# Designed miniproteins, single chains, continued (3), part 22

Each design is a single chain, and the fold is of that chain. pLDDT is the mean over its residues in the fold that is shown.

## One batch from the design tools (miniprotein)

Design m8736
Fold by ESMFold2-Fast:
Structure m8736 (fold): chain A 94 residues (1-94)
Amino acid sequence: MKTAEDIIKEHMGRLARAVATAKSEAELLAAARATHDWTLAEMVRNNLTSEEDIAMYKTAMDAFLEDHRARLSEATLAALRALHDETIARLRAA
């Protein structure tokens, strides 16, 4: 069984790869949505939906946005923030 740390580490690796390889912001956002959907499914499957697990996910996502603030457009940063907020809400609903 995977831990929240293992799933979040994989999520962060996928996002970093998407930032490095995406040819457009639209491609980056599509890859990010697929990664958030994967993370949601894995966390729910492993019963990692506690407030502690969600807080760990939120902290990692907030750090990712801060680290990329100077490299991504304000529109892309806002869309990524909306995706992780949506994922947090869905984890809490699970």
Scores: mean pLDDT 84

Design m8737
Fold by ESMFold2-Fast:
Structure m8737 (fold): chain A 57 residues (1-57)
Amino acid sequence: DVREEALAAAKERLAAAKTQEELNAAGRDSTRWAGERLGDEEGERLTAEAVVLSGLT
């Protein structure tokens, strides 16, 4: 499932970020990757979900 794969990749990228700038870059990259495969709106939703699941809120 492309969405599950995208979510797992987004969570891993966010977990690797050590600064706010790196976190913003990881979020942008995840939104772009998912957006190209699932559509821009779904890519943004998926990145937001990954942020919540990663305990960043």
Scores: mean pLDDT 77

Design m8738
Fold by ESMFold2-Fast:
Structure m8738 (fold): chain A 77 residues (1-77)
Amino acid sequence: SVKEELAKALEERAEKIEESKDMEEVEMIVAQALDVFKELGLKEHAERFEELLKQPKTEEFKKAAAETLREIAEELK
């Protein structure tokens, strides 16, 4: 299903965030996920990522971004 494919893609993006040493790459992945949620009409998930992008860009932001992607992936299963 489209939801299962999206969930897998979000888990893969979370792994890329966790492995990335470049905060600009992390921000790009988060912004791309936001665009996908907006395109799919997933308003609540889009709003979660908009709030996340307002956070200071620290290791805590990076961890929160990966965890949020994993949580949404589980919600879509």
Scores: mean pLDDT 81

Design m8739
Fold by ESMFold2-Fast:
Structure m8739 (fold): chain A 72 residues (1-72)
Amino acid sequence: SAKEAIQKIKDSGESFGLTTFPDPDLTQLAKEAAELLEKAGYAKLTPEPSSGEATPEATRQLYQGIADELKS
């Protein structure tokens, strides 16, 4: 879940696995999540050259959830 992902970033101090996607909407959501995490004082998300992550739909839902949680 989004809350669990945020907690994992906070606890480990490691970058969350964000990457540039072919879809601009996914890239925008990833940037929003990264900016919100940085503003909240969590580990900075670094750009990645590529990933073998989950489907675009699952990834979009996760990043949207992170953004929504941090905007609360």
Scores: mean pLDDT 61

Design m8740
Fold by ESMFold2-Fast:
Structure m8740 (fold): chain A 83 residues (1-83)
Amino acid sequence: APSAEEIRELLREVGASEKTVRVAEAMKRRGESISGVAAFASLTLSVEQVKRLIDKLIEAGAKISEKQRNAILSAAEALEKAR
């Protein structure tokens, strides 16, 4: 599973703000699940950025199910439409 440091670098690579990076790293260090961290980050990212983040997390060894991936993407799409 990706470390807090790896999550920080992956979030920067997809273009997340420093505030999002800092909060997500802190969540992971406090024992939050990878899917929970991804769901949080999706609140501040575009749908395209969320897709790239999930793909990079899976490549780094994160256990994100198809159901979890689809739920996070659906939430991101709803938030982007509401903006």
Scores: mean pLDDT 81

Design m8741
Fold by ESMFold2-Fast:
Structure m8741 (fold): chain A 93 residues (1-93)
Amino acid sequence: SFLEKALENLDEILSKLTDEQAVNYAEAVAGQIRDMVDRGLLTEEEIKAAIELLEKLKQKVESLNTPRAQRAVAFIDEAIEHLKKKLEELKKK
């Protein structure tokens, strides 16, 4: 429900945030999703939705073109790659 609601309302959420708030939001979401997947709390479909959400957040943060945003992009990329690896591992079981 959290991932689905975030994905459905992403443009509205981001439109209400300052650039700094958008960067902080993206990092917080990426960190929470990574923790949830490491704890085995997400299904394969939820991991796919999480990857899509993080890719959209990455696009928004990249558009800001600041050193702070570039560091956040790197963090989000690491989260996306971690999720892709976990998704691949789940498909083998």
Scores: mean pLDDT 82

Design m8742
Fold by ESMFold2-Fast:
Structure m8742 (fold): chain A 88 residues (1-88)
Amino acid sequence: DEFKKYLEKIVEEIKKEKKESLEKIKTLSVREQAALLTAFSLRVIGKQEDIRRLGKKVGKEEEAEKAIKEMDKILKEFRAEVDKIEAA
């Protein structure tokens, strides 16, 4: 299943980017932290829209929606971890 492998790849890439971003964020100014959070959020949203469009095209809207929900959880977790770092 080509689409399923594509979804798995995109989700893993987003998880990796979250981890790398959280490692960097401790060394950044508040302004740079806000910029990184915004950039990450926009990339996730863009990929979610691409997945939604492709899912409709290949008749796999259910699989697309599951991946989109997983990506949304990753984004919420990233925001929560950023808030903890700012509080420290």
Scores: mean pLDDT 83

Design m8743
Fold by ESMFold2-Fast:
Structure m8743 (fold): chain A 74 residues (1-74)
Amino acid sequence: SDSLSSTINSLTRNYSDYGQKASDYLSRGDYDGFNRYYSKAQSLNSKINSTLSTLSTIDPSTAASLSSSYSASS
């Protein structure tokens, strides 16, 4: 579970970073930059949810905790 937990934490950080970059580009009226980082964030969201689903079959309590943390950061 350590490997999956580490992966989820890394993906969540990247998701937050891409979301921030997308927001910054949108604030500047750079829709190409916004769409690029928004798409990256959506891909990471799918990966996070898939990894959380896998972790929940192994360690449901850790998966629930990480899912709550991700939801709070989303």
Scores: mean pLDDT 80

Design m8744
Fold by ESMFold2-Fast:
Structure m8744 (fold): chain A 100 residues (1-100)
Amino acid sequence: SEKLEKLKLILKEARDKLLEIIESIKDEEKRKKAIEAINEFNEELSEIEDEYEETGDVEAYIRKVIELLERKAKEFKELGLEEMAKVFEEAANKVRELLK
């Protein structure tokens, strides 16, 4: 699916940017918090991917990914990880375009 390939590219680009931001964090406690929050994001994304493997519903998969990315943007902002929150916001907007 062309939509799925574009989704994978958007998620890869977002992950690459998030890792770059984590590497730039000089405060050890803030960096650990960022790593833990990214691990939680990866686990939740994996659960959504597993649901897609069972259902094959591309539109539902895309909608769940958008909801996850928007929720993570808010969570990361609340953690004081505003630059990472921005990456999630931008990724959510790009994924939303796939529904058009």
Scores: mean pLDDT 88

Design m8745
Fold by ESMFold2-Fast:
Structure m8745 (fold): chain A 92 residues (1-92)
Amino acid sequence: MDALYDALSKEQQDEIREKITEFGSELNEAFRNGDEKKFEEILKKMGLDEEMQKRVKKLLEELKKNVDPDKILELRGLLMLGIAGLPVELLE
């Protein structure tokens, strides 16, 4: 993630930091509470498109069943790419 983050423009980096700081805790709380509607609203406010929102939800469902560090890193990458308006393929 650091290498991908460092490759982004300063404006994209600032937007990612701001959105993660503003919404990260609220997003985690909505997920823990099983509030799917609030979770979707937060992702939308963070700038994630419908495809990114679906990928994040699927990954969180998998994490709920089995906490895998690689999936946590993928989740963080999806959030960063979605906020920056970058394609998910950059996580390959």
Scores: mean pLDDT 71

Design m8746
Fold by ESMFold2-Fast:
Structure m8746 (fold): chain A 85 residues (1-85)
Amino acid sequence: GDEIELGKLMGASLVLEKGVSAETAASALKSCGLPVSSTDIADTAELLENLSDTQINDMLTDVAKKIGADKALSIAECILSALSK
């Protein structure tokens, strides 16, 4: 559902901004209860790379609104923690 969509977007942002591999991002997401594939993350990263900042921000806002801010932040913190090692 919406949590998986947020996971794809967050995984893609990690690939684009931090240079993390799609496989590493997928592993971090899975450890946080989000079974998103490396292929889904790679496809999402390729899509986001071709979008404007406004389009990316609109997508993130829509997904965060659907799942709620607290849940979105909890997922974000879990992924960042998983990547800290």
Scores: mean pLDDT 77

Design m8747
Fold by ESMFold2-Fast:
Structure m8747 (fold): chain A 89 residues (1-89)
Amino acid sequence: DYVERMVEEIEKRVEAGEKKFSEEILEVVKEIRERGRPPEEVVRIVARLLERKIEAESGNVEEAKKKLPEIVAETLANREELERALESA
């Protein structure tokens, strides 16, 4: 449910202007769902971490849109980093 809501929010942002950006994120999120439905709390933690990375690196919406697909892909590829972040929380 939460993952689908996240996809819907991304789709709204695509329609607002950046289609390529959101299509890449949609594919990544769909792959996560197909491999297994993560607990809602894990999805929320990932979303918060992505938010922080975007703010730290770009600081603005235009740059965030361009870099977000790469940040999402890197975060998901490095599940070990996510595991350690969850343990540290």
Scores: mean pLDDT 51

Design m8748
Fold by ESMFold2-Fast:
Structure m8748 (fold): chain A 67 residues (1-67)
Amino acid sequence: MAEELARRLAEAYRTLSAEMGEAFARQFIAREARYLVETHGREFTEAVVRELERLDPAAARAAREAL
């Protein structure tokens, strides 16, 4: 669950960074992280961010800065 969501976020960050720029990708990830806290809670979101750190540290940093 958390691992699959982290993979999708890592893929989205890479794709959006390449196509629309890093600032846009960072904003997207920040928004998704806040939405995850609101809908699934902080503990689940932290599990997703830890898995995301293993896949893409830049995307994980964007998520953490939003929390």
Scores: mean pLDDT 86

Design m8749
Fold by ESMFold2-Fast:
Structure m8749 (fold): chain A 86 residues (1-86)
Amino acid sequence: GSMAERALELAEEAIRLAKEGRSREAAEKVREAGMYLLRVAPKEKILRVIGMILRAIGLVLDGGTPEEVIELAEELKRLAEELLKE
């Protein structure tokens, strides 16, 4: 669906931004991607998506390394890709 596609696009943008050292902007994109993904996540995955959103919020507020943001964005990208197969 379009929401999963938007989540994937935002996660890929987050990875690019983090590689450029723009870690807070990247983390905000991961948070946005998680919000789109939450709207299409099956019940069994809702808590996992909420956990990823909370981790992204923490990275926005407290800062994080590019590596931490990339890891989270890649986890979210993988989940978005799985939902696009459904």
Scores: mean pLDDT 86

Design m8750
Fold by ESMFold2-Fast:
Structure m8750 (fold): chain A 72 residues (1-72)
Amino acid sequence: SKEEENELLKKNVLTNVRSMMDMYKVAPSEQEKLLEETERKLDEIIANSQTREAFERNLLKLLAEIREKLKG
């Protein structure tokens, strides 16, 4: 179902973000904050993306923003 696919996607994205945060030695308190922020933004992208192309573009933008933030 779409709900199961969305849940799996969220878990995969959040797992990837957590791995990046661990690589950059982000403090536990900041990790929790960034994961919550990432999940909120991902939920917004899922809700508001009307096409697959828009969804993919918005997801890539989110991941790029997270990577940039983690690099400092």
Scores: mean pLDDT 81

Design m8751
Fold by ESMFold2-Fast:
Structure m8751 (fold): chain A 91 residues (1-91)
Amino acid sequence: MAAEQALNKRIEELYGEELKEASENLDAEKAVELLIRAVREIWENSDAAERAQLDAVLAAWKAQVEEAKKNPELADPEVLELAERLLKAIE
């Protein structure tokens, strides 16, 4: 939770305005591209402890995506596809 909140704050500081614009325009493609860039920039500028926290958050997101695939009530298929694309792009 704390690590996820810290990550979200850093993403907002880097691309908050652009993400808000993408959300207002319902541009899911642009939002995913911005999130990929933000996470990559955060990873590159992070120390070992921060990278360990980021890796834990990404592992939790991956687990949530796998759980949602088993239960259609938890997520829209389009949202799952975007989430998988985001996770695969972040290495």
Scores: mean pLDDT 73

Design m8752
Fold by ESMFold2-Fast:
Order: structure tokens, then sequence, then C-alpha cells
Structure m8752 (fold): chain A 80 residues (1-80)
């Protein structure tokens, strides 16, 4: 569910010492992608995988990469 995704973002961000501002941006991103994917976990995972590849190319902080990897893993499990 969206609530599970939001809880996962906040948990992983907290474990990685992410700022509240960065955490809320990732929560907003998760909400927006969930809505754009009509709650389809497989579709959201595909969109996040594309975003993850782009973030790696741009040299985004490792904490952001790890949060996206955790979301993708969760969504892939939910889609199976």
Amino acid sequence: SLADLVALVRRVAAELGMSPEDTEQLVALARALWDASDGDPARMAERLEELLAEMRRLGMPEAHIRVLEALIAHLRRAAA
C-alpha cells in the first residue's frame, strides 16, 4: 500500500541519517509515482528503476540511491 511505501521511505531514510527535508522530498516522490502508476507496484518499480539509473548518472548521494533500491525491492515483492 502507499502507507507501507511511505513508512519504508521514512524508516530507511532515518537509518541512513537523511535530513527531514530530503526525507519529505522522497516521501513526496513516492506518493507522486504511486498516483502516476495507479497503485500498480510493478509499474511503479519500473519507473523507480529508470529514476535510479538517472540518479546514479548524476552522482546523487548514496543515501538517496539506497532508499530507491529499498522501495524497488519492496514493490517487486508486492508485484510477485
Scores: mean pLDDT 85

Design m8753
Fold by ESMFold2-Fast:
Structure m8753 (fold): chain A 68 residues (1-68)
Amino acid sequence: SSAEGAALTVKGSNALNEGNYKKAAEYFTKAISLGNYGSLELLSKAYEGLGNQQKAQEYQQKYQQYLS
């Protein structure tokens, strides 16, 4: 559900703030699978934290497509 996706986004944001980029990426990926597409921007930031600039750019581009 969208509410479940929103809750996963909160958990992901907490993991991101703690520097746990791997766990943040897992939560944001699950949130997106439940329709919380706002988490695409946060997933991009999680991949930046992981040093994966290619995936960070990919998810930022997907987020921009979502906004269009």
Scores: mean pLDDT 88

Design m8754
Fold by ESMFold2-Fast:
Structure m8754 (fold): chain A 64 residues (1-64)
Amino acid sequence: SVEDIANEILAKYPHIPAEHQQAIIRQLKDLVRRGVLDPNDTEAIRAEAQSLANSVVRHLQEKA
């Protein structure tokens, strides 16, 4: 499932706060619901999850 794939990727980002991890999962589910992301495209889901996680890490690092 989308959630299982997202959790697999997010396991590599243990320093991202739980609330941000949950937000990433919700965003991925929203992308699938809107038809932007194919729920059967495992590689696309992994890539998007990693992209979102990296964006969160960058945002947290830039916050003074």
Scores: mean pLDDT 81

Design m8755
Fold by ESMFold2-Fast:
Structure m8755 (fold): chain A 86 residues (1-86)
Amino acid sequence: DPEVYEIAEKKIEELREFVEEVSERYPEVREEGWEIVREVEQEIKDVISGKIPPKSMTFISDVLEGKPREARERIEELAREAEEAA
């Protein structure tokens, strides 16, 4: 479904922008933050492409909304830890 791919790409791009912004303030977060983004991008693409069978009618929607949010929270926690260590 092209619409789902378009929404996924937008959410992944927003996450990439977020990790760059955080990494500019906390350079120590850059490597791990980008690894989180890569993991989430691959998981979303695997779900959308059908490599992972949907567990429910809302499975794709739940992953598309939940995974970028979870990644953002993980990156924010890394930034918090970096600030506390400084």
Scores: mean pLDDT 78

Design m8756
Fold by ESMFold2-Fast:
Structure m8756 (fold): chain A 100 residues (1-100)
Amino acid sequence: STIEAFRELVEAIKEELLEMEFKSGSELVEAVSDGLGELLGALEVSPELRQKVLDLVSEALGKLVEWFKENPDASIEEWKEKALEILDELEERIIELLEE
């Protein structure tokens, strides 16, 4: 199932994110962006659906970057927690899109 494969890939990104050590918010954003890029490359979807997923990914990354700019003194643990929260929201929105 495309949805099952997608959930497994998102879980792998979350697990890797929790195990990695980051020196900055930008490094964490780069890791999330790279993981999501690999995930999108693994999905066999129509060009229209792919564009919608890319738009959702772009929006999520924008939210993460904005939060880091507003919270420069946040700990690495707080950065990871916020990234996981945004990934959870993104996962739900993409699954809803894939179920249509």
Scores: mean pLDDT 80

Design m8757
Fold by ESMFold2-Fast:
Structure m8757 (fold): chain A 80 residues (1-80)
Amino acid sequence: MEEIEKLLKELEDFLASLTPEQREVLRQGAILDAARGILKAALSIYEELGDEENVKQVRTDIADIEARMAELEKKLAELL
């Protein structure tokens, strides 16, 4: 717990050093990364169930999120 508190403090200090534009890009990136994680968990469940239609749909959704993340990485590089 103490180590987590230290990491959170270091993260807060890092975020405070960023511009508002850089913080917004990181916020959007964090949301997309979380959504990708959730979809990968759903993919694993559908694969275990043999639900080929939902497996295909979830893989498409993951690819869309990864494309959006790549665009945000380009935008962040332009703001550096």
Scores: mean pLDDT 80

Design m8758
Fold by ESMFold2-Fast:
Structure m8758 (fold): chain A 106 residues (1-106)
Amino acid sequence: SVEEKRRLVEDLLLNMNSMIVIELKEFREKGVSPEEQLRYYAERLGLDLEKLLKSNPIEIKRLIFSKLFGIPESILNDEDVKEIERLLRESYFEARKYLEELKKKY
């Protein structure tokens, strides 16, 4: 659902210590719809909203990691996406190290 995709994007941005997290509080206070919130995240990340709405959870995570860390989607297989998500829950720094090592192999 749109709400599930909005929560997924917000959780990723929160774990990445993104400045966008400040704006999440304002959206909650103003009662902005999940679709409008997701549209805003797409615009801020430079992502295609239609692509996000058609994507499954792993594809959404790949798109966000690709955009925020400046890595081509083609480098990020499903296992890399899962590992980056796991590392982000522990440390943004460890997730960044993993991504820099992936870039070196490209």
Scores: mean pLDDT 78

Design m8759
Fold by ESMFold2-Fast:
Structure m8759 (fold): chain A 65 residues (1-65)
Amino acid sequence: MSLLTDEEVEAIAEAAKVNGLTDEQIRGMARAAAHAKASKLGPLPQEEIDRHAEEIYRRVRELLA
């Protein structure tokens, strides 16, 4: 199951659009979101957090395309 809901990913995409965020900043937001969510669900391995961050980043980029 995806770490973030569609609504949470859409919120990141909207913030990226309205603030004119760079690709690197969007990647940073995805990473921060993955870490924040992991801290609430319990400790996840770093490799799993990194995988979720990449998934979130891809989902945000798809919404911006």
Scores: mean pLDDT 79

Design m8760
Fold by ESMFold2-Fast:
Structure m8760 (fold): chain A 104 residues (1-104)
Amino acid sequence: MKEKIEEEVKKVKEILDELLAQGLPAEHQLAVRLVAEGKVEEALVVEAMTIGGMPLEEAARRAAELKLRIEAGDPDYEIDEEELERRAKEIVRGVEEAKKAFEE
């Protein structure tokens, strides 16, 4: 299961790196940088905000939920709401820090 996700992430990164050189929108450039830095959850949040129009907090919560289920190895894992909120806040902070660094 992990191997398929890693293959998809690698393929997406290679495509995005090529598109970045051709003038991707700034939002997608930030997502590519986040993936390159190993911040996959933050990259998913940026894409969910840009493509899906999701609010930052909602996108971060969904990314945190997915990550916790992947770490548990169970797609039906019952997530503790306090842990979910903590992880979502960490992702929000990471996205905000990355945006600030990207704008400088």
Scores: mean pLDDT 71

Design m8761
Fold by ESMFold2-Fast:
Structure m8761 (fold): chain A 94 residues (1-94)
Amino acid sequence: FVPKKYRLDEKLMELMRSVGFTEDEATLSEIIQGFRKYFIDNKLRLPGENSHLYDVSGTILGEITGKDVVSEDELMETLKKLIEEGKIVEVEQP
């Protein structure tokens, strides 16, 4: 089964390029992996009891989501909202 591919908004592509993604279209799994690499590379994880949260304030991801903090548990919900906002658009495949 070939996973669905998506075209990304300019800011989302900038984020994906910053983590080494070179393609013009991405699967949802690739976007999630890109977000996780972005969290690690930029050391965004909050300490202690808040270690499930990432501080995205002042980052491209903060601009894209409109949030200062994102949860690891909310990554799929975040992607769904970006799809609803037209920032992630499904590529029609034959």
Scores: mean pLDDT 79

Design m8762
Fold by ESMFold2-Fast:
Structure m8762 (fold): chain A 64 residues (1-64)
Amino acid sequence: SSTELVAQLIQAIVEGKFEEARKLAKKLGMSDEELEEVVRAVRDLSPENRQRLLRLSQKMVDKG
């Protein structure tokens, strides 16, 4: 589902797996420019908020 792909994209960005993030972005129909905006948004989060986002994304994958 789109929700699972978004969750996986967030996890890949937080973990620095940019090749995986690019592949997931393409599956979501995102341009390289849109992916760059998402990467910047995640990078601009505090370390605490990045960890919260990662935990939330993990729960979204498990939700089914």
Scores: mean pLDDT 79

Design m8763
Fold by ESMFold2-Fast:
Structure m8763 (fold): chain A 76 residues (1-76)
Amino acid sequence: SERDKEAAIKIASYIVKYHKEKGDSEKTLEFELKQVARAFGVDLEEIKKAIEKMKEYKIPTKEDIGRYLFGLAQLL
């Protein structure tokens, strides 16, 4: 859904921002982005394209985080 895409992009942008700050490997970032894509049922390449076009980091809401954690629970 549109809301799932928006939530996925916000969560993914959060991960990209903090991954850069931590200095983690690109392999770790790729793995985490794949988890976001799977948790929300959104295409990974669509998420990557959206992040590439972003001018500023988007802060996830509590609802976005809750949806992400719920989606991750379905994958475990």
Scores: mean pLDDT 78

Design m8764
Fold by ESMFold2-Fast:
Structure m8764 (fold): chain A 68 residues (1-68)
Amino acid sequence: MELDTLQKGLLRREIEELPTSPKSLEEVKEGVVNFLRSVNAPEEWIEKVEKAKSREELIEILEEILKK
């Protein structure tokens, strides 16, 4: 499944704000999971996001999603 241009734009903004976000890792992960569920993203992507152990790992996962 490919995200449309608007969805990719929203996800890219989340990635750009992620390193400086005052939100906890768990709050950021919850927001990203809710977004991915709302766009019917594959469960594989949601599972990878939920298993991310750091902001850096989460950014890598989201960048891979944008690359597709």
Scores: mean pLDDT 76

Design m8765
Fold by ESMFold2-Fast:
Structure m8765 (fold): chain A 120 residues (1-120)
Amino acid sequence: SRTQALLQQLLDGERAARSLLEEALRNADDRERVLALLRQALNTEESNRVVLEYMIAEEPEADREKLRELLAEEEEDIRLLEEAIRAVEAGRIEEARRLLEEAIAGEDETIAKIEALIAS
């Protein structure tokens, strides 16, 4: 169905963002590389937010309660990424590392929830 295709698109996007965050965490001392990776992850998360907002508004078979939960988690991940970018720009590498670890944990939880929705 279209709902399943959109959920798969969200899952692919979350997995892509998670991979970028893991690479950023491994390279936290390389300021330019980390900033490029975090900005790419932020763009991916913002795209996922748009898809979630569309599904909540327009998809007739959407589990709106579960999608609103995912949207809230997406908005939290976006805030964490914006804070991580600011931390990197300020040279606060240990703060950035902590924020990245928190963002990755959030991504793992979101991925599991999307996988459960696809399986149902």
Scores: mean pLDDT 89

Design m8766
Fold by ESMFold2-Fast:
Order: structure tokens, then C-alpha cells, then sequence
Structure m8766 (fold): chain A 71 residues (1-71)
């Protein structure tokens, strides 16, 4: 899966959970590291997943972790 596809899926999940601002900020972070090594991209996605879980955004956290595995 491309970083752009992961960013789009994380954004959509966050919007569906009523957190559009979080989704926009998360998508921006994913795109900022799109050219970095996969380990850096995966670390950013794990931080997004943890932040989503703290906010009760279970589906957004799941999508971020799926993205990390699909890098």
C-alpha cells in the first residue's frame, strides 16, 4: 500500500469517527514521512494508532496499524 493510500484511509476512518481535524493532521504526518525508510513510516503510524486509541478512535487505530503492516 502506498503512503498516499494509507493517509487517505486513516483520514476517512477519523472522519467517520467524528474527528476530521485529527484525520487531517494524521494524514499530513504520514505524507511528510512518505519518502523516509519504512521503519520511520511504521513508527509514525504506530504513534497515530496510540493517539487514536487514547481518543477512543478504535477504527482509526486499526486502519493505521494495517497501514504499517502493508508498507
Amino acid sequence: MTPEQIAGRVYRAAVEEGKEKFGREAATRILEVADDPPEVQAAVLEEIAKEAEKRGMKKTAEVAREGAKAL
Scores: mean pLDDT 87

Design m8767
Fold by ESMFold2-Fast:
Structure m8767 (fold): chain A 75 residues (1-75)
Amino acid sequence: MEELEKALAEMRKAVEEFDKVYRENPDDYSKLLELRDKVIQAANKALELADKYGDEEAGSEAATLLQRVIDRLME
């Protein structure tokens, strides 16, 4: 359980950092790609742990945040 909580916290932190850069420096595409990769890594870990422990809410949150970040970099 501590691993899942840590993974969710890391994912939320990565998403917040991505959102901040997206709002303040949307032209810094290289930085946005770096932060997206961090979100993907954190979200995949959270998804794996959520599936393993049967936490549907955590899995849904991770999938939603991951998709949102991917969509932000598509036009």
Scores: mean pLDDT 81

Design m8768
Fold by ESMFold2-Fast:
Structure m8768 (fold): chain A 118 residues (1-118)
Amino acid sequence: MLEERKEKAIESVRKAGEQVRAIVPALRDAVDEITERMIEELKKAKTVQEAVDALIKGGEELMRALRDAGATPEQLRAAVAAFSTGMANALGHMGAPVDEISRVARKVAEAGREALAA
């Protein structure tokens, strides 16, 4: 059951990465590299908390990488929305509580706002 939930979570992360890649096609390689690292960490996760921590870290890395590579404010907002949705779906598949899912979505949105302000 945990492995089946991980598979669905990984699918949600991959789909979110595809959506972000479509928003910022010039940064495709960076998006793919970060999402594959998140998928590897999800595969290694033994608990829901480890999966949550991996997704928060990966989401923050992605938002900073997009900003540092010159994504526009509009692209960053769209990427934050797409990725937050993908993370919420992934955590839902893992059975994370609603408050934890909301916390992860807020962390990704915060990283996006920080990237926009810099």
Scores: mean pLDDT 78

Design m8769
Fold by ESMFold2-Fast:
Structure m8769 (fold): chain A 78 residues (1-78)
Amino acid sequence: SQEEENAIAAAIAGITFPGLAEKIVKYLKKFVDSLSVEQLKVTLAPIPKEVQEEIKRVVENDKSLTPEQKEKILAALE
């Protein structure tokens, strides 16, 4: 399924670029409240899909982001 393929690709991205998704999420935390969903979409669009899926995983498991901040970032990654 697409979900299984995305999960595998995200796992590979996490192995190939350890900490890259975490560094991107740390940076996004500085701007998530000041940027619209549309602006976040433009910002995230150049990032490879495999790294975007790992960003999704990091965001979903992040304990310092509010539910509203998580929703906003995840919406930008669709």
Scores: mean pLDDT 75

